# Designed miniproteins, single chains, continued (5): the designs that were tried, part 100

Each design is a single chain, and the fold is of that chain. pLDDT is the mean over its residues in the fold that is shown.

## One batch from the design tools (miniprotein)

Design m19473
Fold by ESMFold2-Fast:
Structure m19473 (fold): chain A 74 residues (1-74)
Amino acid sequence: MLPEEVLELLEELERLLREASRVLPADTFQALLTRATAIAAGIQEAVRNKDEEALRREVEELRRLIAELRSLVA
């Protein structure tokens, strides 16, 4: 199972992507969606493999993407 902190971050990412889809140009949104999909896949892989270091790196990328999305939709 995903840690609670990671679930909260993924929920926040989903909300921000929903906002971004309404306000950002399609090309910009697709680039962000591709990054989000890659990070989500990386998190699932790290959890499946019990790779704590990989999970830490993916969570850091997730936090960076969330910060970028927040600045873009503000």
Scores: mean pLDDT 85

Design m19474
Fold by ESMFold2-Fast:
Structure m19474 (fold): chain A 74 residues (1-74)
Amino acid sequence: SKMEEFDREVSRVEMEAYQRLLRDPSLDPEALKAEVARRVREIAERYGLSEEETRRAVEDALAGLDRAVAHLRA
């Protein structure tokens, strides 16, 4: 479905961000979070999501990234 395609694209962004954190210990997590938020919003706009759906998708992606940062920077 269209939403499954959206979820797959967002998951790809999250996976790429996680791989960048693994490869570059000097990478600024705050800059990465800003980039991920922007990319997720761009994907949401292409899929015609509402403001509320877009906000939730961004919050979910950033929460996942925060957990990854905590794990990898511990």
Scores: mean pLDDT 86

Design m19475
Fold by ESMFold2-Fast:
Structure m19475 (fold): chain A 94 residues (1-94)
Amino acid sequence: MKKEIKVTVTVTSNDGYQPTVAVDVEGEGVKVISKNTFTKGNTTYTRVVLEKDLESKDKITVTATATDSQGNTASGTLVLDIEDKEGSLTLTLN
């Protein structure tokens, strides 16, 4: 049996440059099924939909790295349990 988990990565760019957001996902039976990115003002939102196979009870580790054209970077990690339906990660570029 499989379930979907929605993860939102929010990046605020105080440096004035729109970032590229990389999302890495680790865990048994986890697959990224969609990734959508959109920007509103100085904030970039990346919505990731994960498919988790419930035959594995392992936690899911999501690592997001935001990088702009000037080489500024910010990264964060979110750990999700199999019961989670949603997760969020917030990063700031200065």
Scores: mean pLDDT 82

Design m19476
Fold by ESMFold2-Fast:
Parts: sequence; structure tokens; C-alpha cells
Structure m19476 (fold): chain A 72 residues (1-72)
Amino acid sequence: SDEELEELRKEYRERVDKLAKETTERIKETLREMKDSPPEDVLRKVFEIWVEWMDRLGELMDEYIARLQEAK
């Protein structure tokens, strides 16, 4: 139903927003902890966090698509 589809979109958006907030806080903490570290080490660590965020985002997208297919 249209109501079920709208609820799925809402849940997906909320999960994406939560992941973005958690990732932002991890980056802020990493920058704080690595204040005296070489820039290349900081960039590498931030890149690792971004890759992990992208993987998690992909998982959320796959789950959302699967749930949309079930609602057919």
C-alpha cells in the first residue's frame, strides 16, 4: 500500500540520518585524538571511516530495496 511505502521511506531516511550523525562524530573524535599526527595519517584514518560509512550506507540501501520488493 502507499502507506506502507511511505513508512519504508521514512525508516530508511531516519537510518541514513542516524548513520551520518554517528560517522560525523567518529570523524570529529578522530581529528581530536590525532591533533599532533602527520596529515597523511589523519587523512588515511578519515578515509577508512568514510569507506566504512559507504559500506554501511550500501547495506541500508540493499535492505530498503529488499523491503520494497516484499511490499509488491
Scores: mean pLDDT 85

Design m19477
Fold by ESMFold2-Fast:
Structure m19477 (fold): chain A 99 residues (1-99)
Amino acid sequence: KEKEELIRKALLTLSTALLALAVHYSLTGDERAREAAERLGEEENRIAEALEKGDIEKALESLKRAIEILERAAEELPELREQLERALKLLKEYLEKVE
């Protein structure tokens, strides 16, 4: 499949994880969820911009950073761990297929 399609699937997965973090922050006030959502949103924007420019390499760099952010969030936020780990599994699968 096209590398761009896999990265777009990764973006959708990241958006779902970001929403989960934002909702958790809204309900609990946990600053770790807010920080993770903010950093994830920055990487999501970078991936979208890189895709718009056809820069697959730059999109993958930001995707790898997004994966690191989510790995830390899954470790720090046990209530979201299962959901974030499912997102991570999909993201790593997409990354493996693009590389």
Scores: mean pLDDT 86

Design m19478
Fold by ESMFold2-Fast:
Structure m19478 (fold): chain A 78 residues (1-78)
Amino acid sequence: IQELADQLKKQGASVLATTTTEDGVTISALGGIIFDKDDNPVGSYAVAVGDDPELAERVTRNLDEALRRQIDHLLESK
């Protein structure tokens, strides 16, 4: 996941890769913004995986909301 985040960052995507442990459960999350060749945000993705599917869904939702707000900010600024 960290290697994938580094690759996506090199391709001009803003990425967040994180690993958290809550109540002994490990979860990994990856999200980013997709930019076109002219640095315009054209989309986003968010995914979380781990031993707790409910926690994974919550992390995915939180990450998606954060990325959506970042895209809105980028579009308003340009």
Scores: mean pLDDT 65

Design m19479
Fold by ESMFold2-Fast:
Structure m19479 (fold): chain A 110 residues (1-110)
Amino acid sequence: MEAVPQEVVEKAREELPKLKEKIRAAEKDPSSTSLKVKNENELLALILAGRAGAVLAEAIIRNPDIPVEELEKADKEILEILSKLAKTTDEKEKKELLKEYEKLIEKIRE
């Protein structure tokens, strides 16, 4: 119900390049990372979580007046999708979860 504070917007601007770099590093060499993941779906979920964080930070930078409650709702929805993705062994469920994630990210970008 309150707008994002200016200090949070400035911090988001600072953190966004660092987060993008971490995502690139994880994508380049997943097998050599210090990430304690059990399988490729857990690693994918972690990479997508980082990407979602970057998109949310970019949204805050574009629209500092975004209500904190709206950002919290988006973050919760993303985490629920990614949690299911990390646990799934069904190829159809994986594809559906990836579609839901992409739709949610696109909505935040637009």
Scores: mean pLDDT 68

Design m19480
Fold by ESMFold2-Fast:
Structure m19480 (fold): chain A 86 residues (1-86)
Amino acid sequence: SSATEKLLELLEERIAKLEEEKKNTTDPVKQRTLELQIEILKEFKEMVRNDHPDLELQLRTLRASAEAGSKFAKEVVEMIEEAEKG
C-alpha cells in the first residue's frame, strides 16, 4: 500500500531526527526520554511493516494517549493521518 510506504518513510525520518536530537543533548533525563521514544517508534515501524495483529490496538492506544495530552502521541497520530491522506 502507498499509505503504508509513506508511513514507514515518515517513521524513519522521525526516528533519524530523534537520534540526532539525542546526540546533541547532555541532559540525562531528556536523553532517556528520547531513547524511549525512539524504541516506541522502532517497534511501531516493525508492527506496520509486518501487519502485526496488535497494530489496531496500538493505533487506538496512540489516539487515546494523544487525546490525554501526550505531545509525542499526537505527533505520531499526525504522521498516520498524513500517510492516509495520500
Scores: mean pLDDT 87

Design m19481
Fold by ESMFold2-Fast:
Structure m19481 (fold): chain A 72 residues (1-72)
Amino acid sequence: MEVTITGKNGKKVTVTAKTERGLEELKELNKALKNGDVDLAEKIVLRLYIEGDISLEDAKKIGELIKESFGV
């Protein structure tokens, strides 16, 4: 299932949720990013990767998006 993740700066990346749980977590990630909650966004990405809900490439894309959006 494809999901578009939008950073705080409006930049977008498309990632693939491998599970229904991953799809729900990616929706929560989008909400965290809109709210500027970097700590929550990082925790969600780490959980998605550890649980195998997204690929390593997709986890890296999201990590780069977070870094670019918040200058971390």
Scores: mean pLDDT 81

Design m19482
Fold by ESMFold2-Fast:
Structure m19482 (fold): chain A 95 residues (1-95)
Amino acid sequence: MWGQVRVRPNAGLQALLREVGETRSSYTLEQVMLAFLRWVERNGLFDPENPGIAILKGTRLGELLGVDSINMADTEELAELLLSGSTPLEPWVRE
């Protein structure tokens, strides 16, 4: 599953993760997504007319990821955006 891919967040994403108590140097992509959801919730960024959509325009995270909004129900789009703010770590591959 893509959620088990290990990543190292860049310095900007690490700073945001620290705000929700995440201080590690590497994570699974699922852990980064859960931390992102906590950050969005704590900052009240869900669109009141479309609760599945987070409005990131004018936030540090929106600037970091280069997006004005994100559909939180689209887990693949969220995963791709978080990967763009991270360095993928080489997974152990069985030969």
Scores: mean pLDDT 70

Design m19483
Fold by ESMFold2-Fast:
Structure m19483 (fold): chain A 78 residues (1-78)
Amino acid sequence: EALSAEERERQREKAILAYMAGKGVLSEEEYKYVLEVLEEKKNEEGKKAFEEKVVISPEAEKVREEAERELAEAEAAA
């Protein structure tokens, strides 16, 4: 079963958000809000909600880049 491009992107974004929340750079409230929007709305709205509701510090940006790198490595290894 192949995931659609939109569903694959949504799962990637969810994985990044979960990683950031696990590292403590994203609050539980911010994580739940963005996750809810991402699940109920289009991926574009989820990304916009993240940008609008999460104050992205330089530390949070670095953690997001780390999450994207690890996710890409996991995808390549799987």
Scores: mean pLDDT 69

Design m19484
Fold by ESMFold2-Fast:
Structure m19484 (fold): chain A 124 residues (1-124)
Amino acid sequence: SSMDKKLAEVYGAIEKISSGLLAQLMKLSGLVPEERREGEARKLLQSHIEEIVDVAKEKLDLSDEQVKELRIKLERIAQEVLPKIIEALKKENPLETAEELGTVLSEMLEKIKREVKEIAKKLS
């Protein structure tokens, strides 16, 4: 369907936007004191969510109400993964941090894709 094609385009854009987030989070472990990492990670996740919401709005032609609902759901996902990100950033071995962050971000990405798919289904 035309909606399946638009959804695939949104997924591709989400994956592109998410590229580099691991590297940005890794910089927090070396450059930011532990007490500030949660705040900085939260800002990075919020920026990431806003870009994804903007892409979904444009490609799926979402109403303001649908944009608001999607933002709330994606912000909830970010809040759920943030503690896991902070725990990964406490590792002294950068390879362990990268592997654990990769796993957490992969889980987050799948949850984000599910929420976008649910909204897309309501538009058919």
Scores: mean pLDDT 85

Design m19485
Fold by ESMFold2-Fast:
Structure m19485 (fold): chain A 79 residues (1-79)
Amino acid sequence: GAREEAERRVEEGLESKGRDTATVDEVGNAAGLAARELGGDERKAGLTARKLGKSLGKDTLTREEAIEAAAKGAEEGLK
């Protein structure tokens, strides 16, 4: 589902860059691409994920925070 696709994309992004943290923009991109892959609204998913990431008051998110924000964004994009 949307959560699993978003998690996969966040994890692949972190691995490809050799990093343990993701930016809010990277989280938004992962959510948007996950929603698009499943026939949802890429923009709505990305904006939701970025909003959730920014609400944490951090410049970068941990792996767990990034996955959760991206997953919730992707789920919103499929509504």
Scores: mean pLDDT 85

Design m19486
Fold by ESMFold2-Fast:
Structure m19486 (fold): chain A 69 residues (1-69)
Amino acid sequence: MKKKVAIIVGGDDKEKMEKKAEELAKELEAKGKEVVAKVLIPTFPTDEDMEKVNEAIKNADEVIKVKLE
């Protein structure tokens, strides 16, 4: 069974955040892990953004959090 991983990227530059999430997902999948969520969180998150984070954490065996700038 593959280890389930959630990727959470925080910051204000959506393009950089998306690229970082994609890079991490490719690296993790190459190592035999399953990426179950990629969540981008702005500096001022909404309640909906926080709900996505909570859902991702609940569905994953491992969580990787990265903050950009």
Scores: mean pLDDT 80

Design m19487
Fold by ESMFold2-Fast:
Structure m19487 (fold): chain A 87 residues (1-87)
Amino acid sequence: SKVDALRQAVAHASAAIDALRAGNVDEAVRHLEKARDAAVAAGDKHTAELLDLALEALRAGNVEDALLYAGAALSRAQKALDQALKS
């Protein structure tokens, strides 16, 4: 369901941010990829685009930008989940 996909996007985006804060870049990449796939499954294009930007930032070695984009993606996914639960 869309709700289940949004829950997965929130869970994996949150885990990616925790991994980045801990310096675990490889773990963060795995969680960002899973969050991105979940956002696509939910039909949330903007959240998926933000997660793609976070992944590109990490490939460039830019952890600061990755945290910015992942944080924006988490916020958007949380709002989308709240809206889906109200519908």
Scores: mean pLDDT 90

Design m19488
Fold by ESMFold2-Fast:
Structure m19488 (fold): chain A 113 residues (1-113)
Amino acid sequence: GKVLVLYLNSPEDAPALEEKVLSSKVPTILVVKNSLLRWVSPKLKPEDILVVEYEENDETLLLDLSILKELKEAGVRVVLVSEEPANLFKDAVDELRIGNLEEIIEELKKELE
């Protein structure tokens, strides 16, 4: 395909994934859980999309909100995907999508191709 999909599954993977994103000749969709947001680089390319798989955590809510706002302000296109409405984040991200993560990733791939 003309789009690269990468998953950040652990903090240890972050440097290698950043290199792959920056070296990619095609748009990248970087998929991350909100628990790993602090490991996401704001140096994504303008055509890239950060997909955040959101699971509510009251202990990290304010930190997650802060990081998402910082990434969006840095020019990262942020798409928050949740199974439940996450309206608190509507101004902190570019898009809120409710539904299945993999179906939303396939929709985003078609938008970039």
Scores: mean pLDDT 84

Design m19489
Fold by ESMFold2-Fast:
Structure m19489 (fold): chain A 73 residues (1-73)
Amino acid sequence: MSKEERIKKLVELAKSTDPEKQREALNEAIELLNKGEYEEALKVFDALLQSPDEDIRNVAALLAGVAYALLKR
């Protein structure tokens, strides 16, 4: 699977109504952030901001801010 295909799949998981799939997307986006893939991680975190789960939204918002700061310097 290419990086672009991976990110597309993670965004689809993040937009799912299944909390397990949303947590999978969150965990994979954290791995992207750890690898320096800030733009890719940010795309997934932005999708997670639509989650009905408040905990997922709060973590995604925090990490989206971190990814944005690292991307913009």
Scores: mean pLDDT 82

Design m19490
Fold by ESMFold2-Fast:
Structure m19490 (fold): chain A 99 residues (1-99)
Amino acid sequence: MAAREALVERIAAVLGVSREEAAGMLGPDELVRRGARLGLPEEEIEALLAAIRATIEFDDEATRAALEAAIARARELGGTLTLADAQAIYAEAEELARA
């Protein structure tokens, strides 16, 4: 709860929306798509992805480790995250959770 509320506050501040609207945007793909549509710089999209990762409660530790590795790799590729990279990261985490 507390970590999720901190993420909601951060999303609201970065996107300039209400806390209620930010809470509705907590889907990973929806948040990234919204940030890109609002013209957020890559650094802020990266920060939002890091915040989402930190507040997502994964029961599976392997899924969390895979997500962290994917984010670290995206940063190695030039420190910029595209919408496609963000979607690939979450798709990979979901696939690992199902394996």
Scores: mean pLDDT 53

Design m19491
Fold by ESMFold2-Fast:
Structure m19491 (fold): chain A 65 residues (1-65)
Amino acid sequence: MSKEEGLKLAEEGEALAVRGMARGDLELAIRGAQLSGKGTAAIYGEEVGKRRLEAALAGVRAAVA
């Protein structure tokens, strides 16, 4: 995955996570968090992507639980 593709994937993932949280759609929010983490990993490496995923999932749990 290119850096540009990773950035696009991270942005789309964040948008999906926000939309899922706004709708109370836990499955959609988790999917968005996973895509955001995957895109971030493609840009900055797996460790940064993992931290991004963990932060996004914590936000999802707080917003939809």
Scores: mean pLDDT 80

Design m19492
Fold by ESMFold2-Fast:
Structure m19492 (fold): chain A 80 residues (1-80)
Amino acid sequence: MEELRKIVEELRKLVEDAKKATPEEQYKLISKAVDLLQEAARLLREAIREGKITPEQAREFVDELTRIAKEVKELLEKLK
């Protein structure tokens, strides 16, 4: 659980940093964010499988990761 929360917090920071970064740095930050999104999804599935989180907590994480993924996609589309 702590790992998932740390990854979500790092993802939020990466997205904010990417919005303020140069195009060159944005590619690097977005790439890192994509990798962390995949890791967060894996950890969330494991936490649900192992009963480490409530359904309410799972919904909160899904909503947050979905929001972050949308922001990452928007940033990537702008970089074309």
Scores: mean pLDDT 81

Design m19493
Fold by ESMFold2-Fast:
Structure m19493 (fold): chain A 81 residues (1-81)
Amino acid sequence: MAAALERASAALNRVAATDASEAEIVDAALLFAEALLAAGVAPPELVFSWVTPEGRETLVTLSVDADRVPRVTGVEHRPLP
């Protein structure tokens, strides 16, 4: 659990420190979902929201299947007001 959460935190810090690609944001969301599953939390759907330093919001929707594998089901980009 702690190691998975540390990896998720490191990915989020990387995304926060640099101009993050969509793939990097998605990877951070997947690592966070894996950390939740390792902690015994298995919601059927998760929505991850990330605001980039440049003022864009990225929403990643994740689903957890019957085998407890997180899957990305949607990615949305929105400008901040």
Scores: mean pLDDT 68

Design m19494
Fold by ESMFold2-Fast:
Structure m19494 (fold): chain A 118 residues (1-118)
Amino acid sequence: MTREEALRRIIEAAQKGVELAKKALDYVEKHRDELAQRYGKEEVDRTIKLLKEAIEKMEKAPEAAQRGDVDTVREAARTLMEAAYELEKIGADPEIVEGLLQAAVDMLRAADELRRLS
């Protein structure tokens, strides 16, 4: 993988991760009271917090990657993965959970290649 290809893959993973995380966040916010009754308020609030944090970190990941800040890119991917696992625990759509995990894995792979090329 070239540096340009690694950067492009990070941008693509960030865009997909943000899109899916925003869809998940909208769903959880809209159904917050129902989900809190079924799965617990703390679990739902933690999921919302992680989704918001994952979105913010994923949006910053492309610029961090351009600067060679691979640790920031890896942290964004890990936060997205944590958000996906918490979504699964509160019964979120399996396709959304799988999509978030795939975006996180794609970003981690691209970050590891970027680190090797630095």
Scores: mean pLDDT 88

Design m19495
Fold by ESMFold2-Fast:
Structure m19495 (fold): chain A 77 residues (1-77)
Amino acid sequence: APLRVELEVEHEPGTGPRVREALENTPGVSDVRVEETGPTRLRVGAVADDAEALVRALETVMNTPGVRSVVARVLSS
């Protein structure tokens, strides 16, 4: 079943657009909505098709240069 997820991303200044683009291009991830909560902090809402898609999203963000940390929360049950 699809998972509604929220990612909190801590990053170096100027990294936000790369995180957004990478997530929008991750297979099985859709409805990507990005909120800038500070100059080094990003909150992302998205739908992952399954747990594997969520893992891909986390790996994609963690592999983005300038990303320092990622915390994921599943919102839908």
Scores: mean pLDDT 82

Design m19496
Fold by ESMFold2-Fast:
Structure m19496 (fold): chain A 99 residues (1-99)
Amino acid sequence: MDEALRLGKEAILTLRGSSISARILADEGRLDEARRLLEQMREFGEEKVKQIEPLDPLLAQGVRSTMLLQESNILAALGEDEEAERLLKEARELTLSLG
């Protein structure tokens, strides 16, 4: 199996899983825990983009787009609608630039 593709799939699944967990925490009113998980997700995503970029730059940008989309979803769950919309726009623009 392609190593870059394997790493990218693992990163995307982890980012999506973290987003679901953070959204559940926000829905339960555990806002500080949701924000902490959001920050941990950002650090994880940045590290994975750095790891994947030398192997597959396009896949690395795909992981970054996924990270921005998941950040937007968490911020929306936290009621930060303007920031969520900003990141959603950035994720869409990045995805469109990839073809």
Scores: mean pLDDT 85

Design m19497
Fold by ESMFold2-Fast:
Structure m19497 (fold): chain A 69 residues (1-69)
Amino acid sequence: VEEALREAVERAKEIAKKNKGDFVKTQKEIDRFVDELAEKYGLTPAQRRRLRLAAVEAATKEIIEMNKK
């Protein structure tokens, strides 16, 4: 669902900022909330994997941007 993807991307960016670019901590928190969103929106395993990938990509871009300064 598009709403789940949008929520996951926004939360992933916030988590990356909160953890000051710590990729390992950010990934662990992403795994937790992706599971929460998958349950909330009734996602299939394939949709859950897509959601996790989108969240990780968003967090990675945020971490790269933070480290450019």
Scores: mean pLDDT 78

Design m19498
Fold by ESMFold2-Fast:
Structure m19498 (fold): chain A 65 residues (1-65)
Amino acid sequence: MSGREIVSEKLGSKEEVSTEELKEVLLEAGVSEEEIEEAIKKAGVEGKETISRLEAAGVVNIVFS
């Protein structure tokens, strides 16, 4: 299972996701903490505690680009 598949399986049915939950799932998928923080900044969701499914997908796309 690829990292993107792990994220999709755990978060794909959620309408809103906490930023912390997204970070935990990405770490489980093998993404480094530094890459996660960079992707959050690039996606424009830095400092948000809760993000939409579309915002979460944006972070995932940046991480796995």
Scores: mean pLDDT 76

Design m19499
Fold by ESMFold2-Fast:
Structure m19499 (fold): chain A 87 residues (1-87)
Amino acid sequence: MSEEEIERYVKKLEEMLKEVEELLKNEEEFNKLPKEVQELLLEGKKVLEEGLKKVREAKNLEEKAKALEETIERLKQLIAEGKKRYE
């Protein structure tokens, strides 16, 4: 993964975190969501925050790429698990 690709993915994850934070700030709308969806959003926020922190703290491009890939995989797993909870 190039530095430019890492920066593009970091921006996408930051935008995703912002969207989750905006949804969580609206307590009335958040409380109307099913409990399973509320839990997924809270877990997703933690995964995004931890992942972005690891990418920022990484010392070189290889470590940044690894942290980013691990974050994306965790998010994919969380989404897949969420889909199973609704079926």
Scores: mean pLDDT 79

Design m19500
Fold by ESMFold2-Fast:
Structure m19500 (fold): chain A 76 residues (1-76)
Amino acid sequence: DRSLVLDEEAVRELAIAVAESIAKRIMKKNNLKNAVITINLGSLGLTLKITSKETKVLEDASDLGLKNGEFKVEEE
C-alpha cells in the first residue's frame, strides 16, 4: 500500500540520486558504457537492479562505447 511518510516527488528524487551515484560508480569500476537501472521501492525495502544494455562493452569497448555516462533509471 502507499506510504504517507514522504511525498511521491521526494521519494523518487532520492531514489534517482542514489541510483545515479551507484550507476556511475559501477560503470567506472567495470568499464561499462551503458547501463539500465531498475529500482523497486517496496514499502519495506529497496531492490536495485543494474543491467548493461551493451553486454559486450567490457570486451568491445572501443567498438561499442561512445555512450560514456549513458544510463537509464527505471522504477518498477
Scores: mean pLDDT 51

Design m19501
Fold by ESMFold2-Fast:
Structure m19501 (fold): chain A 69 residues (1-69)
Amino acid sequence: MMGLLSPEQAQAFADTLKERFGLSEEEVELVRYYAQNNPEALDKIMDAIRRDVSTEELKKLLEEIRKEE
């Protein structure tokens, strides 16, 4: 299934967030998955980045998205 980002773009995006926010490997995999398969989750993550949220807020958002799925 084609998501909003290609697999290569999703990996680059997740790697950028890992460096910027110190995400765990599990969180990096979630970001990569959502970028390809969940447009609503990707939009929420992108919006959080634009608002320059803290690492704690981003990790909380990822956990909330995971619980809804």
Scores: mean pLDDT 78

Design m19502
Fold by ESMFold2-Fast:
Structure m19502 (fold): chain A 87 residues (1-87)
Amino acid sequence: EAEEAARALARGSREGEKLGVSKPAAEAARSVGLEADEKAPSATRAATAAARDLRRRHGDEGARLLYEAAREEGGGAAAAGARTALA
């Protein structure tokens, strides 16, 4: 579900902040994740869009952490989307 993908990416931003990713980067990831949840047509598409936007604004560090969180929390679709954005 798009909601699960966005939620997993938002969770990743919280974990990233705890691990040293800047607070602005974590907030941006959460905002993008919430937007994807509301408007994206599918979980994979939502995760890909959110991860690409985060990577564009804050670089690979945040996107990599979001990918790991999505893999653990959001399941295959969210992880696949984030992986695609990072490739």
Scores: mean pLDDT 52

Design m19503
Fold by ESMFold2-Fast:
Structure m19503 (fold): chain A 99 residues (1-99)
Amino acid sequence: MKYKLLKKEEKPDGTRTEVYEADDGTVITRKEKFLSDDEYEIETRIEKDGARVELKMKIKNGEIEELHLRVENAELPEGARAFIDGLIKNKAKKVKIEE
């Protein structure tokens, strides 16, 4: 699959936002925010034809402290669900899933 970079922005507060579009019209927005030397937040949003998947992660000392998954008008593939289950069991200390 081929992706085109539509937007790249870095704010003075260290927030970095990148927007990509895939050949099939899927839009991927990735936002990273560095809170300190050992703490940062990653937000990934995937949108296509009114379907939306949003994954927010808070990482501290290399570990996932919080994971928030929101799914609107979409179903997660089995492989993606298995990956999320793995994160819940072994990596994330706090998890929220909204479908």
Scores: mean pLDDT 71

Design m19504
Fold by ESMFold2-Fast:
Structure m19504 (fold): chain A 81 residues (1-81)
Amino acid sequence: GLDELYDLIDPHKTGGVSEEFIKDLAKALGIELSDEELEELLKKVKQSDYITRAPSSQVLKQLWPNLTKEQFIDFLLTYFS
C-alpha cells in the first residue's frame, strides 16, 4: 500500500518534502504534474530539504505500476501535510 511507499521515501518520518523532491518522485513514477498542480501541492505540504533522494523508477514501477496522478497527489497530502 501507500504506507510502504512512505516508508521507502521517509524512513525517518520527517513528514516534509521539497519542490525538487516532488518533481523527482513524480518523474520516477511517470507522473506529469502541471505547474499549477505543483503550485497547489506546495501550498499544502510541509516544506523540508531533509529528503533528497527519490527511489529508483524501476523499484517504484515494479511495486506501484498503476499509481495514478490523483493517487500521487492524495499520497503527498496524506503523508506530507
Scores: mean pLDDT 80

Design m19505
Fold by ESMFold2-Fast:
Structure m19505 (fold): chain A 94 residues (1-94)
Amino acid sequence: MSLNEELVGAEVEELWVDGKKLEGVTGRIKSYNPETGEVTLELSEIPDEIKPGARVAALVRTPSGERFLIIGTVKSVDKEKKTVTVGVDLILPL
């Protein structure tokens, strides 16, 4: 099992922040570190709702076609790179 290898490059189909769906935001998983439990998302834009401490739920589809629900909390945001690092609480296969 390599969740790290399967999740990298997964497309973000839906993104929810603090219980609200973010419409029009697209993205992918840039990296996953299983040792720290951190996922880095690269997004089309960083709305103001995405800030450290915000709760995130991301529905993602891997390059192999598998779907996962990732739930966590935003740890850091890089607006210039359009990346968000999420501390993962749960990864649920669908």
Scores: mean pLDDT 83

